Designed miniproteins, single chains, continued (3). Designs and how they scored, part 42

Each design is a single chain, and the fold is of that chain. pLDDT is the mean over its residues in the fold that is shown.

## One batch from the design tools (miniprotein)

Design m9428
Fold by ESMFold2-Fast:
Structure m9428 (fold): chain A 86 residues (1-86)
Amino acid sequence: AEELAKKAVELLYKAAQLDPSRRNELIAAGKAVLDALSQPDAAERLRVLAEGFREYAKRSPNPEVQKLLTEAADLLEEAARRIEAA
């Protein structure tokens, strides 16, 4: 689960490089992902973050940013499933 969340954070940082105007928001989102892992409701928090990333992707004018955020959301949903299975 942690490895999937870290991959999602890497994708958010790549998106931040492609969209400098939202760099601080995407970096903060990466921190939120890592913080969610330390919480007792980690799976629910990761799913909420994944939904937020999907909505951000739909609103992004950059197709590469859309792809990175969608992939990050998919990784967070898989991480949440693995946490619940443990």
Scores: mean pLDDT 81

Design m9429
Fold by ESMFold2-Fast:
Structure m9429 (fold): chain A 60 residues (1-60)
Amino acid sequence: HHMEMQAARARLEAQRERLKSRPFTDEEIEKLRSMYENGILPEDPEERLAARYIREEENK
């Protein structure tokens, strides 16, 4: 459904902006980054998206 895809994209963009504004603690960021680097995906879909975003930012 188009609205569902737009909502998911908006959440990802919001997480991206929040990461720039320090929404997570350094410990949480390290945990998500480590999980993604080791190929371990979080069970929560939102955490999975956040981990992917953190990885992409770290590679800039």
Scores: mean pLDDT 62

Design m9430
Fold by ESMFold2-Fast:
Structure m9430 (fold): chain A 66 residues (1-66)
Amino acid sequence: SQVDQLRDEIVRNAPSMSRQELQKAVNRFMDALDQSGLSPEQKQALIDELHAALERVFGEAEARAA
């Protein structure tokens, strides 16, 4: 799905993105969720999954930099 593709692109590229680029990518993801016709509960679950994935990616990058 477009939502899954956008999530994967965000997670893969997040460590190399500026704050502005990351915000634009997240906005595209949110727009895709709104267009998906999913329930509010399903949308929140996908948002939570993206947050968890980003925390893991940034945590791994910090650990490598330390």
Scores: mean pLDDT 78

Design m9431
Fold by ESMFold2-Fast:
Structure m9431 (fold): chain A 81 residues (1-81)
Amino acid sequence: MKAELERLAETVLEVYRRIRNSSLSERQALIDEHQEVLDKLAKLLETSKELPPPLQRLLEELEKLAREGEKKNKELAEKEK
């Protein structure tokens, strides 16, 4: 359990740094490819009340990115249909 949380934190930081250093097109691809990790983090936010402050900040930023991506995808799907 502790090792899993540390791995998630490292993965989050690495994904975030890649997104920041990438172009807009690459950013979308990275979000899609790492959506499973983002979903796991979102679930942790819902189920866990006690999160350390540094992890809370990372989760908030990732949740914001995931929400923006989901919103755009839904709008595009509804517009096409």
Scores: mean pLDDT 63

Design m9432
Fold by ESMFold2-Fast:
Structure m9432 (fold): chain A 67 residues (1-67)
Amino acid sequence: MEAVEKALLALLESGKDRLSIGELVELAVTKYGLSREEAEKAARLMDVDGDGYVTPEEGLAVLRALR
């Protein structure tokens, strides 16, 4: 759960409407100290439509589903 929250924060701080899985993983590892494995799992969970990109709406939907 913390990994998804940190990945969502990284996405929001980027100021972009979406990030690729790779970009989100890099930011979460670099800025929030997640392992690459944790960041990748979080980013994959947030990529709800499987297109390889994550939006804030998808991230929030995943957090709501987990809580």
Scores: mean pLDDT 76

Design m9433
Fold by ESMFold2-Fast:
Structure m9433 (fold): chain A 90 residues (1-90)
Amino acid sequence: EEEKKRWEELLANETSPVIQKRRKEDEEIRKLAEKISKATGLPVEEVENRIRSLLGRLEMYERLNTPEYQAHAQRLRDELAELEAIAEKG
């Protein structure tokens, strides 16, 4: 359908940078979750929910910009790196 393709192109080109970033992050989260699921045997949906929770908390702590919250943000980055290492080994 020509109209649907036009709408999808307009959304892709004129969506806010936040929406475009979220869509890309959603794809990356899904890929990471699938790799970890394959390595660990955990359901993809559970792994995806854990990664999304981690990234949401990380975004909150980074926005709050205090030394305490930056320390919490670093711990969450370290946890994300551990999950990425599991995906690389599996």
Scores: mean pLDDT 73

Design m9434
Fold by ESMFold2-Fast:
Structure m9434 (fold): chain A 99 residues (1-99)
Amino acid sequence: RKELARKIAEELGFDPSIEDSLELSYLVDLENAPTPEMKELVKEGYELQKEILKVQDEIDRARAAGDQARVDELTARYDELVKKLGEINKKIAEIRKKL
């Protein structure tokens, strides 16, 4: 799916980065969300996914610099964001079960 999203982004003139692939996936999910409640959860999930990608990049940079204290701090932040995303995914799954 990542390879297909990248090819579509390239054909449409988008930057074939992970961020652009995430935005394309978000727009598809948003359009296909059957309820306003699910659309709001999709939006919240997208914002969390962008923050997770940003924190992952910061962890990689801190590791390259040998800054273990920064890696530990950012890893704790990453774990918190992943937990929040998991709760949103649970809510989306609950709505889908009611349809």
Scores: mean pLDDT 75

Design m9435
Fold by ESMFold2-Fast:
Structure m9435 (fold): chain A 110 residues (1-110)
Amino acid sequence: REKAIELLREAAELVGEAATIIDEDEEIPLEERQKIHELAQEIRDLLIQSIEAIRNNDPEAVSLAQETLRKLEELRKLAEEYVSESKRKEVLELLDRAIALVEEALALLE
């Protein structure tokens, strides 16, 4: 359980780094950039909720982590579509690492 919390914390940091790069990408149209920003914030909130659920031995921890994974995959698709070519590789690498960490955390919880 402590290992799952560590993995989800690292995933939250990686999502935050990706969100910062996306927020600074002036080539993304403002409406799409705001949508991506809101999704990244929602994902970070879900990661925090998942961590607290694990700490509290809440049976919803697995479902929260699964929802986080679905939202991360959505964020990755939007990043691939909208992030500028010069920043896309770095953003996708950060998101792929975050996805892998959430998948590892889920395996420990199941």
Scores: mean pLDDT 87

Design m9436
Fold by ESMFold2-Fast:
Structure m9436 (fold): chain A 111 residues (1-111)
Amino acid sequence: SDDDIMRKIQQFSDYVLTLTRQAVAQLRADLSSLSPSEQQRRIRALREAMEHVAGLISELIRRNPEIPIEELKKMADEVVARILELVLQGASTEEVVRAALELARKLIKEL
């Protein structure tokens, strides 16, 4: 039902929010030696990349509601790890968002 699909999207969105909060906490610790403006830029890059990936996977759930939530969570875990790697290396926001979406699309094709 549409209610079941919306509930699954909400469960996935809540998981992404939890991952994002954990990743932001890790970045604040790892980037503490950088300027406040550079810390904010890198945290923003991570948040924007996670928002784009969450949107892409929410649309995937809407079209393919039978995909197990655990597989979706596993994709989110792999994507956040890649985002963290790039952000720690100082990649631009545009590079982080692009790479996150490229990885998410690759993982979706492997489902």
Scores: mean pLDDT 90

Design m9437
Fold by ESMFold2-Fast:
Structure m9437 (fold): chain A 68 residues (1-68)
Amino acid sequence: SEEEEFERFLENAIAVVDRLLASGRYTREELDRVIKVIGRYVAEKFGPEKAAELEARVRQHLDERLAA
């Protein structure tokens, strides 16, 4: 389903950001740029509302990881 495909994209986006964060080589600003690039692809596939949802959920995950 489209919902299952969207959740798979979200899981993959989180995994990408987690790997980049764990590398220690990327700034918060650089990670935000990666999230925006992923969001553009998601917008083309699922529309702007779902892209905004994915970006918000990935940013929340990143902020929680940085606060720990």
Scores: mean pLDDT 87

Design m9438
Fold by ESMFold2-Fast:
Structure m9438 (fold): chain A 82 residues (1-82)
Amino acid sequence: SAEERRRAQEEHRRRLELSIRMAEKEVELVKLLRKTGKFEEYKSLSPEEIAAIFSKFDTPEHKEIAKLSEEIVKLRKEILEG
């Protein structure tokens, strides 16, 4: 009982930390999309779709969008797949 509760708390804290990090990256991504004038066009797409699209561009801003999107995808996978 106490051991199971401790493990459940550790898992909850780990998932919470990953969720906070993901939210921070999502805020950075939104700010960068707005700065580059691309927010309205891409706001409905998944991070996976955004990463795939922007990985094909060669500007520093587009590479940063792709990188942030890839980081969000990785964090989401860690949260959802456990």
Scores: mean pLDDT 84

Design m9439
Fold by ESMFold2-Fast:
Structure m9439 (fold): chain A 72 residues (1-72)
Amino acid sequence: SLEDEIDLAMARLTAAVMKRYPPSESDSIETLERQKALLEKMRETARRLGDDELVAELDELIEQIDKKIESK
């Protein structure tokens, strides 16, 4: 549906922006946790719509944020 196409496009755009402007090591834990929650919601959308490549990209971004949280 058009709604699914929009949701998927928004998830792809967000992943692209996060890759280009990744969270800084100086970002607060609260900021990193909020960004992780957003990426997890987008991963659920990508999984529901069958975009396996986007799921893998979002999983990688989530792992990067987890590592930054764990280092604090």
Scores: mean pLDDT 83

Design m9440
Fold by ESMFold2-Fast:
Structure m9440 (fold): chain A 90 residues (1-90)
Amino acid sequence: MKKIIEEARKEIDALMAEVGKRLNEVRFKEGVTPEEVEKARDQILAEIKAKKEELKKLIKNPEEAEFFVGMLDQMERHVQAEVDKLIEEL
């Protein structure tokens, strides 16, 4: 169990870094369109959703699973808020 939890945290940290990188790439892309921003959002949200389902299956302890799912839910809200801001600024 403990090793699985450490691996889950590492994967979430890696996903957070990847999400931040992709949002920055879209933010600083010359001539980016709202459609491109929305496409990037949809891809990122799909990856977060897949990770939530993976962790629910992998983590047998419901409280631990709920904790990590909560972190991913917060990440989804962050992505949506940042994308909304980017679209408003275009």
Scores: mean pLDDT 81

Design m9441
Fold by ESMFold2-Fast:
Structure m9441 (fold): chain A 64 residues (1-64)
Amino acid sequence: SAARRARLKEKADRILAAGREALAAYQARTGVSVPVGDLPPEGVQAVMAAMEATEEAIRAAEAG
């Protein structure tokens, strides 16, 4: 259904947005302006942690 497809896109968009926000925050603090694949480990960890936290929050909301 259109509603199911919209919810999947909304979920994916929120997770990706969290990753982009974490990347922007990391770049603002460090002055490093590189793609995610070229980030040092602490930058990768910040992006992944934000995405994982967002996914977990969505799952918790869906389960409650």
Scores: mean pLDDT 80

Design m9442
Fold by ESMFold2-Fast:
Structure m9442 (fold): chain A 103 residues (1-103)
Amino acid sequence: SNADVVARLQGIRADLQALRAQARALLASVTDPALQAQAQALIAQLDADIAQIQAMIAEIQANPDMPVEKLIGRLLLAIGRLLEAQARLAALQAQVAAEKAAA
């Protein structure tokens, strides 16, 4: 249902907000300028992704007659954003761990 898709998008938004908090904590823990720049870029992308999902939620709530195909399209896009963000954070965490091990 429309309400079920909104609930799933709200969950994805919460997951992205949690990843953003982790990225900020990682930024605070590193002194390497290149790793700081990568963490800042990830935070900026997470801010953009969160804003996009907030806009999708508002669009769906404003259009109760939205076709199921459009609802599914919004949900799949949001899932893709979450998976990409998870992969980027994991890669950055691995780089930080490798740099600390090399020191």
Scores: mean pLDDT 90

Design m9443
Fold by ESMFold2-Fast:
Formats: structure tokens, sequence, C-alpha cells
Structure m9443 (fold): chain A 100 residues (1-100)
């Protein structure tokens, strides 16, 4: 959970930076945090932490795109957002949480 919260914070910070390289870094850190919560966390708290990290990664990816990121930065940020989303989905499945 702590790693997912740290990752979400870094993703948000990267998104707010106005720098596509920092946004890409933030997305990757958020993906790492979400993955940690999905792999080692249990229950609703892990699913919620992974979800917050995934949202931060997606926000960072959008910020990288909006900040004129080159293809490398956009690729890294996109990979982070996709990875974080997958981790959040897996954590929700492990917790027995259903989308409406």
Amino acid sequence: MEAAEEGARKGEEGAESGDPKEAARGAEEAARGAGEAAKNGKGKEAAEAASRAAKAAEKAFKAAKDSNGDSKDLGRASGGAVGAGGSAYYAAHKAGVKAE
C-alpha cells in the first residue's frame, strides 16, 4: 500500500511538472506502486491503492502528451499507464471488487 501511495504521489507530481520527462517518470513510478499493491497487497485497501496509482499514471501520461513529449517519453508514460491499469484490475479481482 505504501509503495502504491508513493507511486501515486510521484505520478501526480510528474503530471503537475509541465515536463514530459518528469511526467513519464511519474507514470513509471505509479505503475511500480500499483504493481506492488497488486502483487503483495490484499483486500479492498490494496485494490483502492492500486486504483489511485493507476489514475495518477494515466494523468501523468496525458500530461506528457500535452507537454510536447517526444516519442520516447510518450512511450514510457503510455507503458506506465497501461501497466498501472492492469495492476489495478488484478488487485480489484483479488479483492473480489466488481465494476458495477
Scores: mean pLDDT 81

Design m9444
Fold by ESMFold2-Fast:
Structure m9444 (fold): chain A 97 residues (1-97)
Amino acid sequence: DPDVEKYLKAIDVALELKDSPLTLEEKIRRVSEKTGIPESVLRAGTTGTVFRVLLGEKVDIYTALILSAAFGVSPRDIMQGKGEPVAKALKEKLKKL
């Protein structure tokens, strides 16, 4: 599935950019450029929330609890912007589609 392949690539690019001294907007632009996924998609809704975590952004406990329930990752790790466990769980789930 080409959309699954694009999403997997976007996750990998986001993790590479996580510790970069770039702004969130610049990181999203680079993920979009490398994958062809529109910036608007990477900024909005559930996808936007996931990519903020993958890019090292902190989220509130309630957002972290929802992502924890979906991915089986510690909500405290998600709250602290630890994207690597979320990326691993999401990639494993996407590869099954």
Scores: mean pLDDT 84

Design m9445
Fold by ESMFold2-Fast:
Structure m9445 (fold): chain A 118 residues (1-118)
Amino acid sequence: GGTVDLLAWLASRAAYVLGYLEAAVEKTTDPELRKRGEEAIQRLKEALDRLVKAIEDAYVQLTGDPSIAEKIRKDIEEAYELGRKKGEELAQKYGPDTVAEEAIARAERLTAAIERVL
């Protein structure tokens, strides 16, 4: 299942970056940076939702086994939580504004990559 595996990997990566971004943006006090962060969060969430639907469609076509879909959702959830934890850690160490700017750039790049493969 190369296609499902690649899309699942990309979804886990997107979930991680989403968690990272949300954790950093929640702690920022710069209103302009927060606004940019909230926009990046929304766009990445929309891209991740579309990617998850693409995985579910590929899964239905290739496997028919509900356990694979549940595993993918669990992996996405775990990646999101790891991203949250990392974002909180780095925001504490380097400051939330610095981490938020990096996270926004990473999220925008990843959103563009997802939109190119869908």
Scores: mean pLDDT 85

Design m9446
Fold by ESMFold2-Fast:
Formats: C-alpha cells, structure tokens, sequence
Structure m9446 (fold): chain A 107 residues (1-107)
C-alpha cells in the first residue's frame, strides 16, 4: 500500500526551502498552511502513523510559535526553518522504515 509519508516529506522540504526567502510573518503563515495540509493528507490516508505524525508536527510547530514570540525576525525565521526541516527528516525516516518493513514481509 502507498504511504502518505512521501507526500508529507516533500511538503516539509518545500516549506523548509521557501522559508529562507520569507519574512517571519510569512514563514509563520507557510508553517501553519503546512500543518493544515499534512493534517488533511494524514486524515484522508486513514493511516494511524501519519495521523500521529501530523499531531506531533502540529505540537512542535505550536511550541515553535511560543518560542518565537521573544526572538528577532532573523531568529524566528531560523527557528521555523529548523522545526520544519527536523520534521521533514522524521517523515523521511518513517518512509524508509515502512519500505524496510514491506521488503521484510515480501521475503
């Protein structure tokens, strides 16, 4: 069965790339749009792992919003970039793990 993690990883990597060229407010908006898109993908997939990932990413993004309140614009942009990039790496790890598990079952 296809996994939603490929789409999720691509969305997060695209967001990470775009954040560098944005203001702090624009980076925050893109981050929120990314949270919402990932939640929709996870919900439509019916995959409990994807749904948990979406919830965990939302929490990580909300935590980043709280931390960003007292930072300079440059620091805010960097923190949003790190949060999105770290979660992209996690989505990529889940994708690799699912591929390994699928290959093991096929033997």
Amino acid sequence: APTPFEVIADLLRDAERRIRSLSADEAQQLGQETVDKIAAIADQSGDPKAQKFAADFKKAFDDTLQKARNLSEEQQIRLFQITVGSNAGMAEMYLVAERIERDARAK
Scores: mean pLDDT 86

Design m9447
Fold by ESMFold2-Fast:
Parts: sequence; C-alpha cells; structure tokens
Structure m9447 (fold): chain A 95 residues (1-95)
Amino acid sequence: SEKDKLLKELDELLERTDELVDEINDLIKQLPPSDQQQALVQVGSLVNRIFDLRLEFQRLLANNDFDGARKKLEEIRRLVEQLEQLKEQLQQKVS
C-alpha cells in the first residue's frame, strides 16, 4: 500500500540519519574546539528539524493525507542530503 511504502521510506531515512550523525560526531571530535561547537549546533539543528517533520508526517499519515505525508518525506530527504553534505565538508576539514 501507499502507507506501507511511505513508512518504509521514512524508516530508511531515519536509519541513514542515525548513521550520518554518528559519522559526523566522529569527525567533529577531530576539529579545533571553536569549529566543534559550531558543527554540533549545525548537526543538532538539522536533526531537530527531521524529528519535527517526522511527527508531522506521522500525523498526516494517521489522517490518510498521503499527499501531505509525501511532501514531509521529501523535506526529510532534503535534510538528510544536507547532513551528507555537512559530513563531506567536515571530512575535507579533518584531512
């Protein structure tokens, strides 16, 4: 069903978010102290927004608003892409 497909895509994005956060935190530990704090704030902001969108997604899905749920999933996917970009930027700084 559409609901099952959307839930599966959400689960995959959340698993990827957890993996990226762990990898980013390991990179942050290698940065100068001033850069560590800024990077922690940035990753925290992205993760908090993903959590807020997840709650909105679940509310819309419970109300059978599949179009609304798809839009929230697209926004989550974009934020996960921003986490991937942040990881790449941090990798360049620690090299």
Scores: mean pLDDT 90

Design m9448
Fold by ESMFold2-Fast:
Structure m9448 (fold): chain A 93 residues (1-93)
Amino acid sequence: SAAEEVGRWAERRAREVGWSDKARRIGEAARRLALGDVSGGRDLVALAQEAYAAGNMDGPLMIVEVVAEALRAAGRDDEARRLEAELKEYLAE
């Protein structure tokens, strides 16, 4: 399913940015968000906040990417596009 694909992709992305210890947790939260479970989104936000507090910027950026893809899988394309546009504007500065 699209949700399972997003979960597997998110786990791989987490490993690529050095979050191997959190990769399965990120993949599971992304899969839940892709199914419309808002608790998955809360878990992803909590992980991004922990990384930001620790001075890791790659983690929070990856989490934004994961949230956008999970929202698309859940049929929430407008929210995903808005999030990506805000991130693109931020990175252009």
Scores: mean pLDDT 79

Design m9449
Fold by ESMFold2-Fast:
Structure m9449 (fold): chain A 101 residues (1-101)
Amino acid sequence: SEFEKKVEELLKTLGRELNRPLSKEEQEELKRTLREILERLRRLDDSVEAARRALEEIAKRLAKESAGVGELIGVQVAHAILEQDLPSTRAIIERLEEVLK
C-alpha cells in the first residue's frame, strides 16, 4: 500500500528495513501509534527539543508495556521524521499527517 511505502522509505533513513509486509492489524496498530504521537505533539509549544522529549516518553512507555510490532515501528517512523532536521514541531506534525494520508 502507499502507507507501507512511506513507512519503508522513512525506516531506510535510519538504516532500518521491514523484513516482511505488515499485516492489516499491524498497520492499524502503527497508525494508532502515529495518531497518539501526533496528538501529543499538537499539545506542545513549537520546539523540536520538546517533540524529541515527548517521543522519548512515549517510547519508554511502550517498552515498559511490551509493545507490539506496529507500536514499535510507529515509534521508529516518528524518530525518522525527527532526524530530518525539520524547523519546528509544526513541520514535524505536518510530516506525520502526510504519512497518515
Scores: mean pLDDT 79

Design m9450
Fold by ESMFold2-Fast:
Structure m9450 (fold): chain A 96 residues (1-96)
Amino acid sequence: SELEKSLELKEKLLELLEKLLEENKDKLSERGKKVLRAIIGEEVDDPLVREFMKRLPEVESLEELKELMQTVVGLSEEEAETVLEIILELGKWLEE
């Protein structure tokens, strides 16, 4: 039951993420998309995205999160802002 609820939540998050990725397709690189997929718990075979995920628990602010995306993953400031906006939208859905 708990596992089934977790899988259902992940499926709904993935559906919302796919919609947000399509709406922002001109602003996101393939690596930016992989960062978002990794954040919702998808397995991603990208060494820079894996390193980002290892450091994510140490992040204490949105500014540190943007800096980590730029310095570890190599996203531009503009793309890091887009990724952050999508993360915040996903987080808002989880609070509802």
Scores: mean pLDDT 80

Design m9451
Fold by ESMFold2-Fast:
Structure m9451 (fold): chain A 75 residues (1-75)
Amino acid sequence: SIFEKALEKLEEIKKSDLKDEEKRFKIDQIVLELMKTLSEEEQIELAKFWEENRSAPVEELIEKVIEKVKELLEK
């Protein structure tokens, strides 16, 4: 599943010693790749989530993205 692969990548980013900006860039790329595979309704939901959370500290952002991907996987 693309969602399971996204979760694995997000957990790797969370545990990595990457700079905050590099983590943000990788999270953004994962979100963009997921959007390509989602329904229109789920794309709107994910886009709204991203706009509401993108200004959060990177550690908080990654936790929130992981939770959102888990929600989408369980549908």
Scores: mean pLDDT 81

Design m9452
Fold by ESMFold2-Fast:
Structure m9452 (fold): chain A 83 residues (1-83)
Amino acid sequence: ALDKVDKLMKEVDVLMEQFNKAYKAKDIVTAKKIVDQLGGIYEEMVNIARQNPDNQYIIRRTTLIGMRYIAAETELSVLERQA
């Protein structure tokens, strides 16, 4: 579980960097695909957290990924409305 959580955290870091590049380029198609990928990782983390309800490390990492996903989704929504 911990190795999987650490791998997912690294994937989120890469996706957030890619999202920032797409956002600056106003590449809505790429930004939307990245947000969809972040949502999938968040759902996987929620499932891991549900299987490990007393593991504060997993719970905190799930919350952090969720916050990053919501921030990216919100920025994408603003970008789409401005296009």
Scores: mean pLDDT 85

Design m9453
Fold by ESMFold2-Fast:
Structure m9453 (fold): chain A 85 residues (1-85)
Amino acid sequence: GLEEAEEYARRAAEAAIRESKDAAKATAAALAAIGAIAELRYRPDDAAGAAASLEAAVKAAEAAGSKKAAEYARRALEAARAALG
């Protein structure tokens, strides 16, 4: 459900901080994942907004060089789409 999407987004934030060698990029990736969690919690009926936030989290994780964070963000996106579609 949405709780599963939130868990994967939280894991994406943690992985970005732990794996990225660039503190600014790690922070940006973690903030993107946290922003996606906020959209899932406060706008659960906005499937398009949730998907856009999670796609942004994937791109930020990729830019930070964290393969694990990008994979968790993709799983969060799949879980959110399954719960909201």
Scores: mean pLDDT 82

Design m9454
Fold by ESMFold2-Fast:
Structure m9454 (fold): chain A 81 residues (1-81)
Amino acid sequence: MEHIDRAIEAARAGDYEGALKAIDEALEELEKRKEEIPEEDYEEIRLLLVSAQVHIENRDSEGAIRFLEEAKEILEKALEE
């Protein structure tokens, strides 16, 4: 997912504003694709993205990146069947 990758790159660069914007865009795309994703996976991805936002707000890039990478893995698996 392009928005999650952008959020990870921004977080690694210390661009907290860019990371938050990319996470917001990822959440918007996730909502638009809700019917394509199993409910359990949708709720887990949403929670991981929200957790990443909290970590960015606390300037914890390492924690944020970990949550974003987990969200990406679940999303990719959910979309592949």
Scores: mean pLDDT 83

Design m9455
Fold by ESMFold2-Fast:
Structure m9455 (fold): chain A 78 residues (1-78)
Amino acid sequence: MKLEEEAMRLIKEAEETKDIGLIEEAAKLADKLVEQKKYEEAARIYARAAEVAASIGDLDLATKFAEKAKEALRLYLE
């Protein structure tokens, strides 16, 4: 299964179940994409993770993932 597809599936399940652990698992897959220099894919996952974390009330986690998304996007645009 492709890492981005799996991560997005986990984030969708987290949004439905309000399970922060699934968002953290998706972020680990985005971390692997960063190691592979797939920054655009990683940025999309982190951005979606931040949105869902904010929607369920974890603002600290949302901020963390928003910053990771911003950094991955910056690396992609270089």
Scores: mean pLDDT 85

Design m9456
Fold by ESMFold2-Fast:
Structure m9456 (fold): chain A 111 residues (1-111)
Amino acid sequence: MEELVEKLRRAVYEATKKLPGVDGEERMVITGLAFIALLEALGLPVPDGLREQVIRGLQAMKERGVDKETLLKKVEEVLRIVRAEYPELNLTDEQIEKALEIAKKIIDEVF
């Protein structure tokens, strides 16, 4: 169980490195958002305080004038990369789709 969580964390982190045109703060927010979304889609526990950190990061993105559609597209790209490049995680299309819907709901909490 813990091994799967750490593999997911690593896969998401490596996938976010492939996103062009994002600074460190935006990358951390996208990484955290994609990771929470995947954990919740898989029925896995979310680490304490991570959701609150992501919400604060989303508030900072909103204050910087980043739109929610841009954030959602970047999360979708991360999830697409994780699915394509980490087949050993056995993520289904349905789980990726569920993760994207969860990420959208979290973004909508701030925007």
Scores: mean pLDDT 83

Design m9457
Fold by ESMFold2-Fast:
Structure m9457 (fold): chain A 94 residues (1-94)
Amino acid sequence: DAKELIEEAIKLLREAVETKDDELARKAVETAKKALELLKKSSLEEKKKLIPLVRELVGELTHAHSVSEDEEVRKELEEVQEEAVAFIKEVLAE
């Protein structure tokens, strides 16, 4: 379920920020990428319904990026944030 994976990624990102744990941030990135892959294969109706949650994910990814001191982790967070933003733009253009 794409919704459950996005919610899990948001939770992991919040925990990573609170604990400054780069391994939790990496797990959140992997979870978010899997969620976006499933969501891209979903109906347009389901994609539109989940836009508010994907926007929340973008916010949490941006926050985690600002707190992380690991260059590799920051790059991974930026890449998935850009993918999530691109997804929102594509869905809203339809």
Scores: mean pLDDT 87

Design m9458
Fold by ESMFold2-Fast:
Structure m9458 (fold): chain A 96 residues (1-96)
Amino acid sequence: MEELEELRKELEELRKQSTNPNVLAAIDSLLKAIEDLEKAVENKDLGYIMSAAAHLLGALILLKGEDPSNPIVQRLRELVERLSALLDKLEAEYLA
């Protein structure tokens, strides 16, 4: 999925720009969500969609206490929304 590759590259670049442990942990959770979505597509296994959803929730929890005016935090929240939309699309395609 081209969208998953683009999201991974953006997360890897944001990882280089931050030293905040919660931000880095959120990025790691989002990277795991991307890996799970790739496995869902490759293996046609809905179990990986559930795993991706759990990792997205983990990232949101880690970002909850962070400064919402921080550009890195804002960008990460945008990436969470994009991943959530892609997860919903893939879930709909597999359940149809």
Scores: mean pLDDT 82

Design m9459
Fold by ESMFold2-Fast:
Structure m9459 (fold): chain A 90 residues (1-90)
Amino acid sequence: SLDDDVEVALAEMILGIGRATGDPKGALIEVARLASKLAPTRPDVARRIADLLEQHALELGVDPETAQRIAEAVRAGNAEEAIKLIEEAF
């Protein structure tokens, strides 16, 4: 697989656990925080996790514009904006 990065795998696990335990919003917030922290030093990893966040947000019923804005905030390393957008979407 082209996706062997440990942080991407961790993000996938967190999102999966959130869905399984009934806390998908909390999982999105935690993954957004993780990816935003990685953005300055590992932008490719942050971008891959941001794409994963956008997909999961859409699957949870977040509108496409808001899902895209969450991903953009994460790619920019702006955890506070990404978290605010997630909180306002649910």
Scores: mean pLDDT 85

Design m9460
Fold by ESMFold2-Fast:
Structure m9460 (fold): chain A 65 residues (1-65)
Amino acid sequence: MEFKVGDVVRALRDIEATSESTLALKKGDLVVVEEVVDEDTVLVRSLSTGERGLVDKRYLEKVEL
């Protein structure tokens, strides 16, 4: 799935923060893509908390396909 800056994406599962640069999410959390870092990783901002961090694209789905 192709992600772009400004996309709203949803967490498909609970995600734990594994480092200082990663963001913990719960299944169903909505975030906005702020940067596509590489083929596997995006920088996102939580719509509920405003927190930013890196998340693996594998555990996200694009909303509003």
Scores: mean pLDDT 79

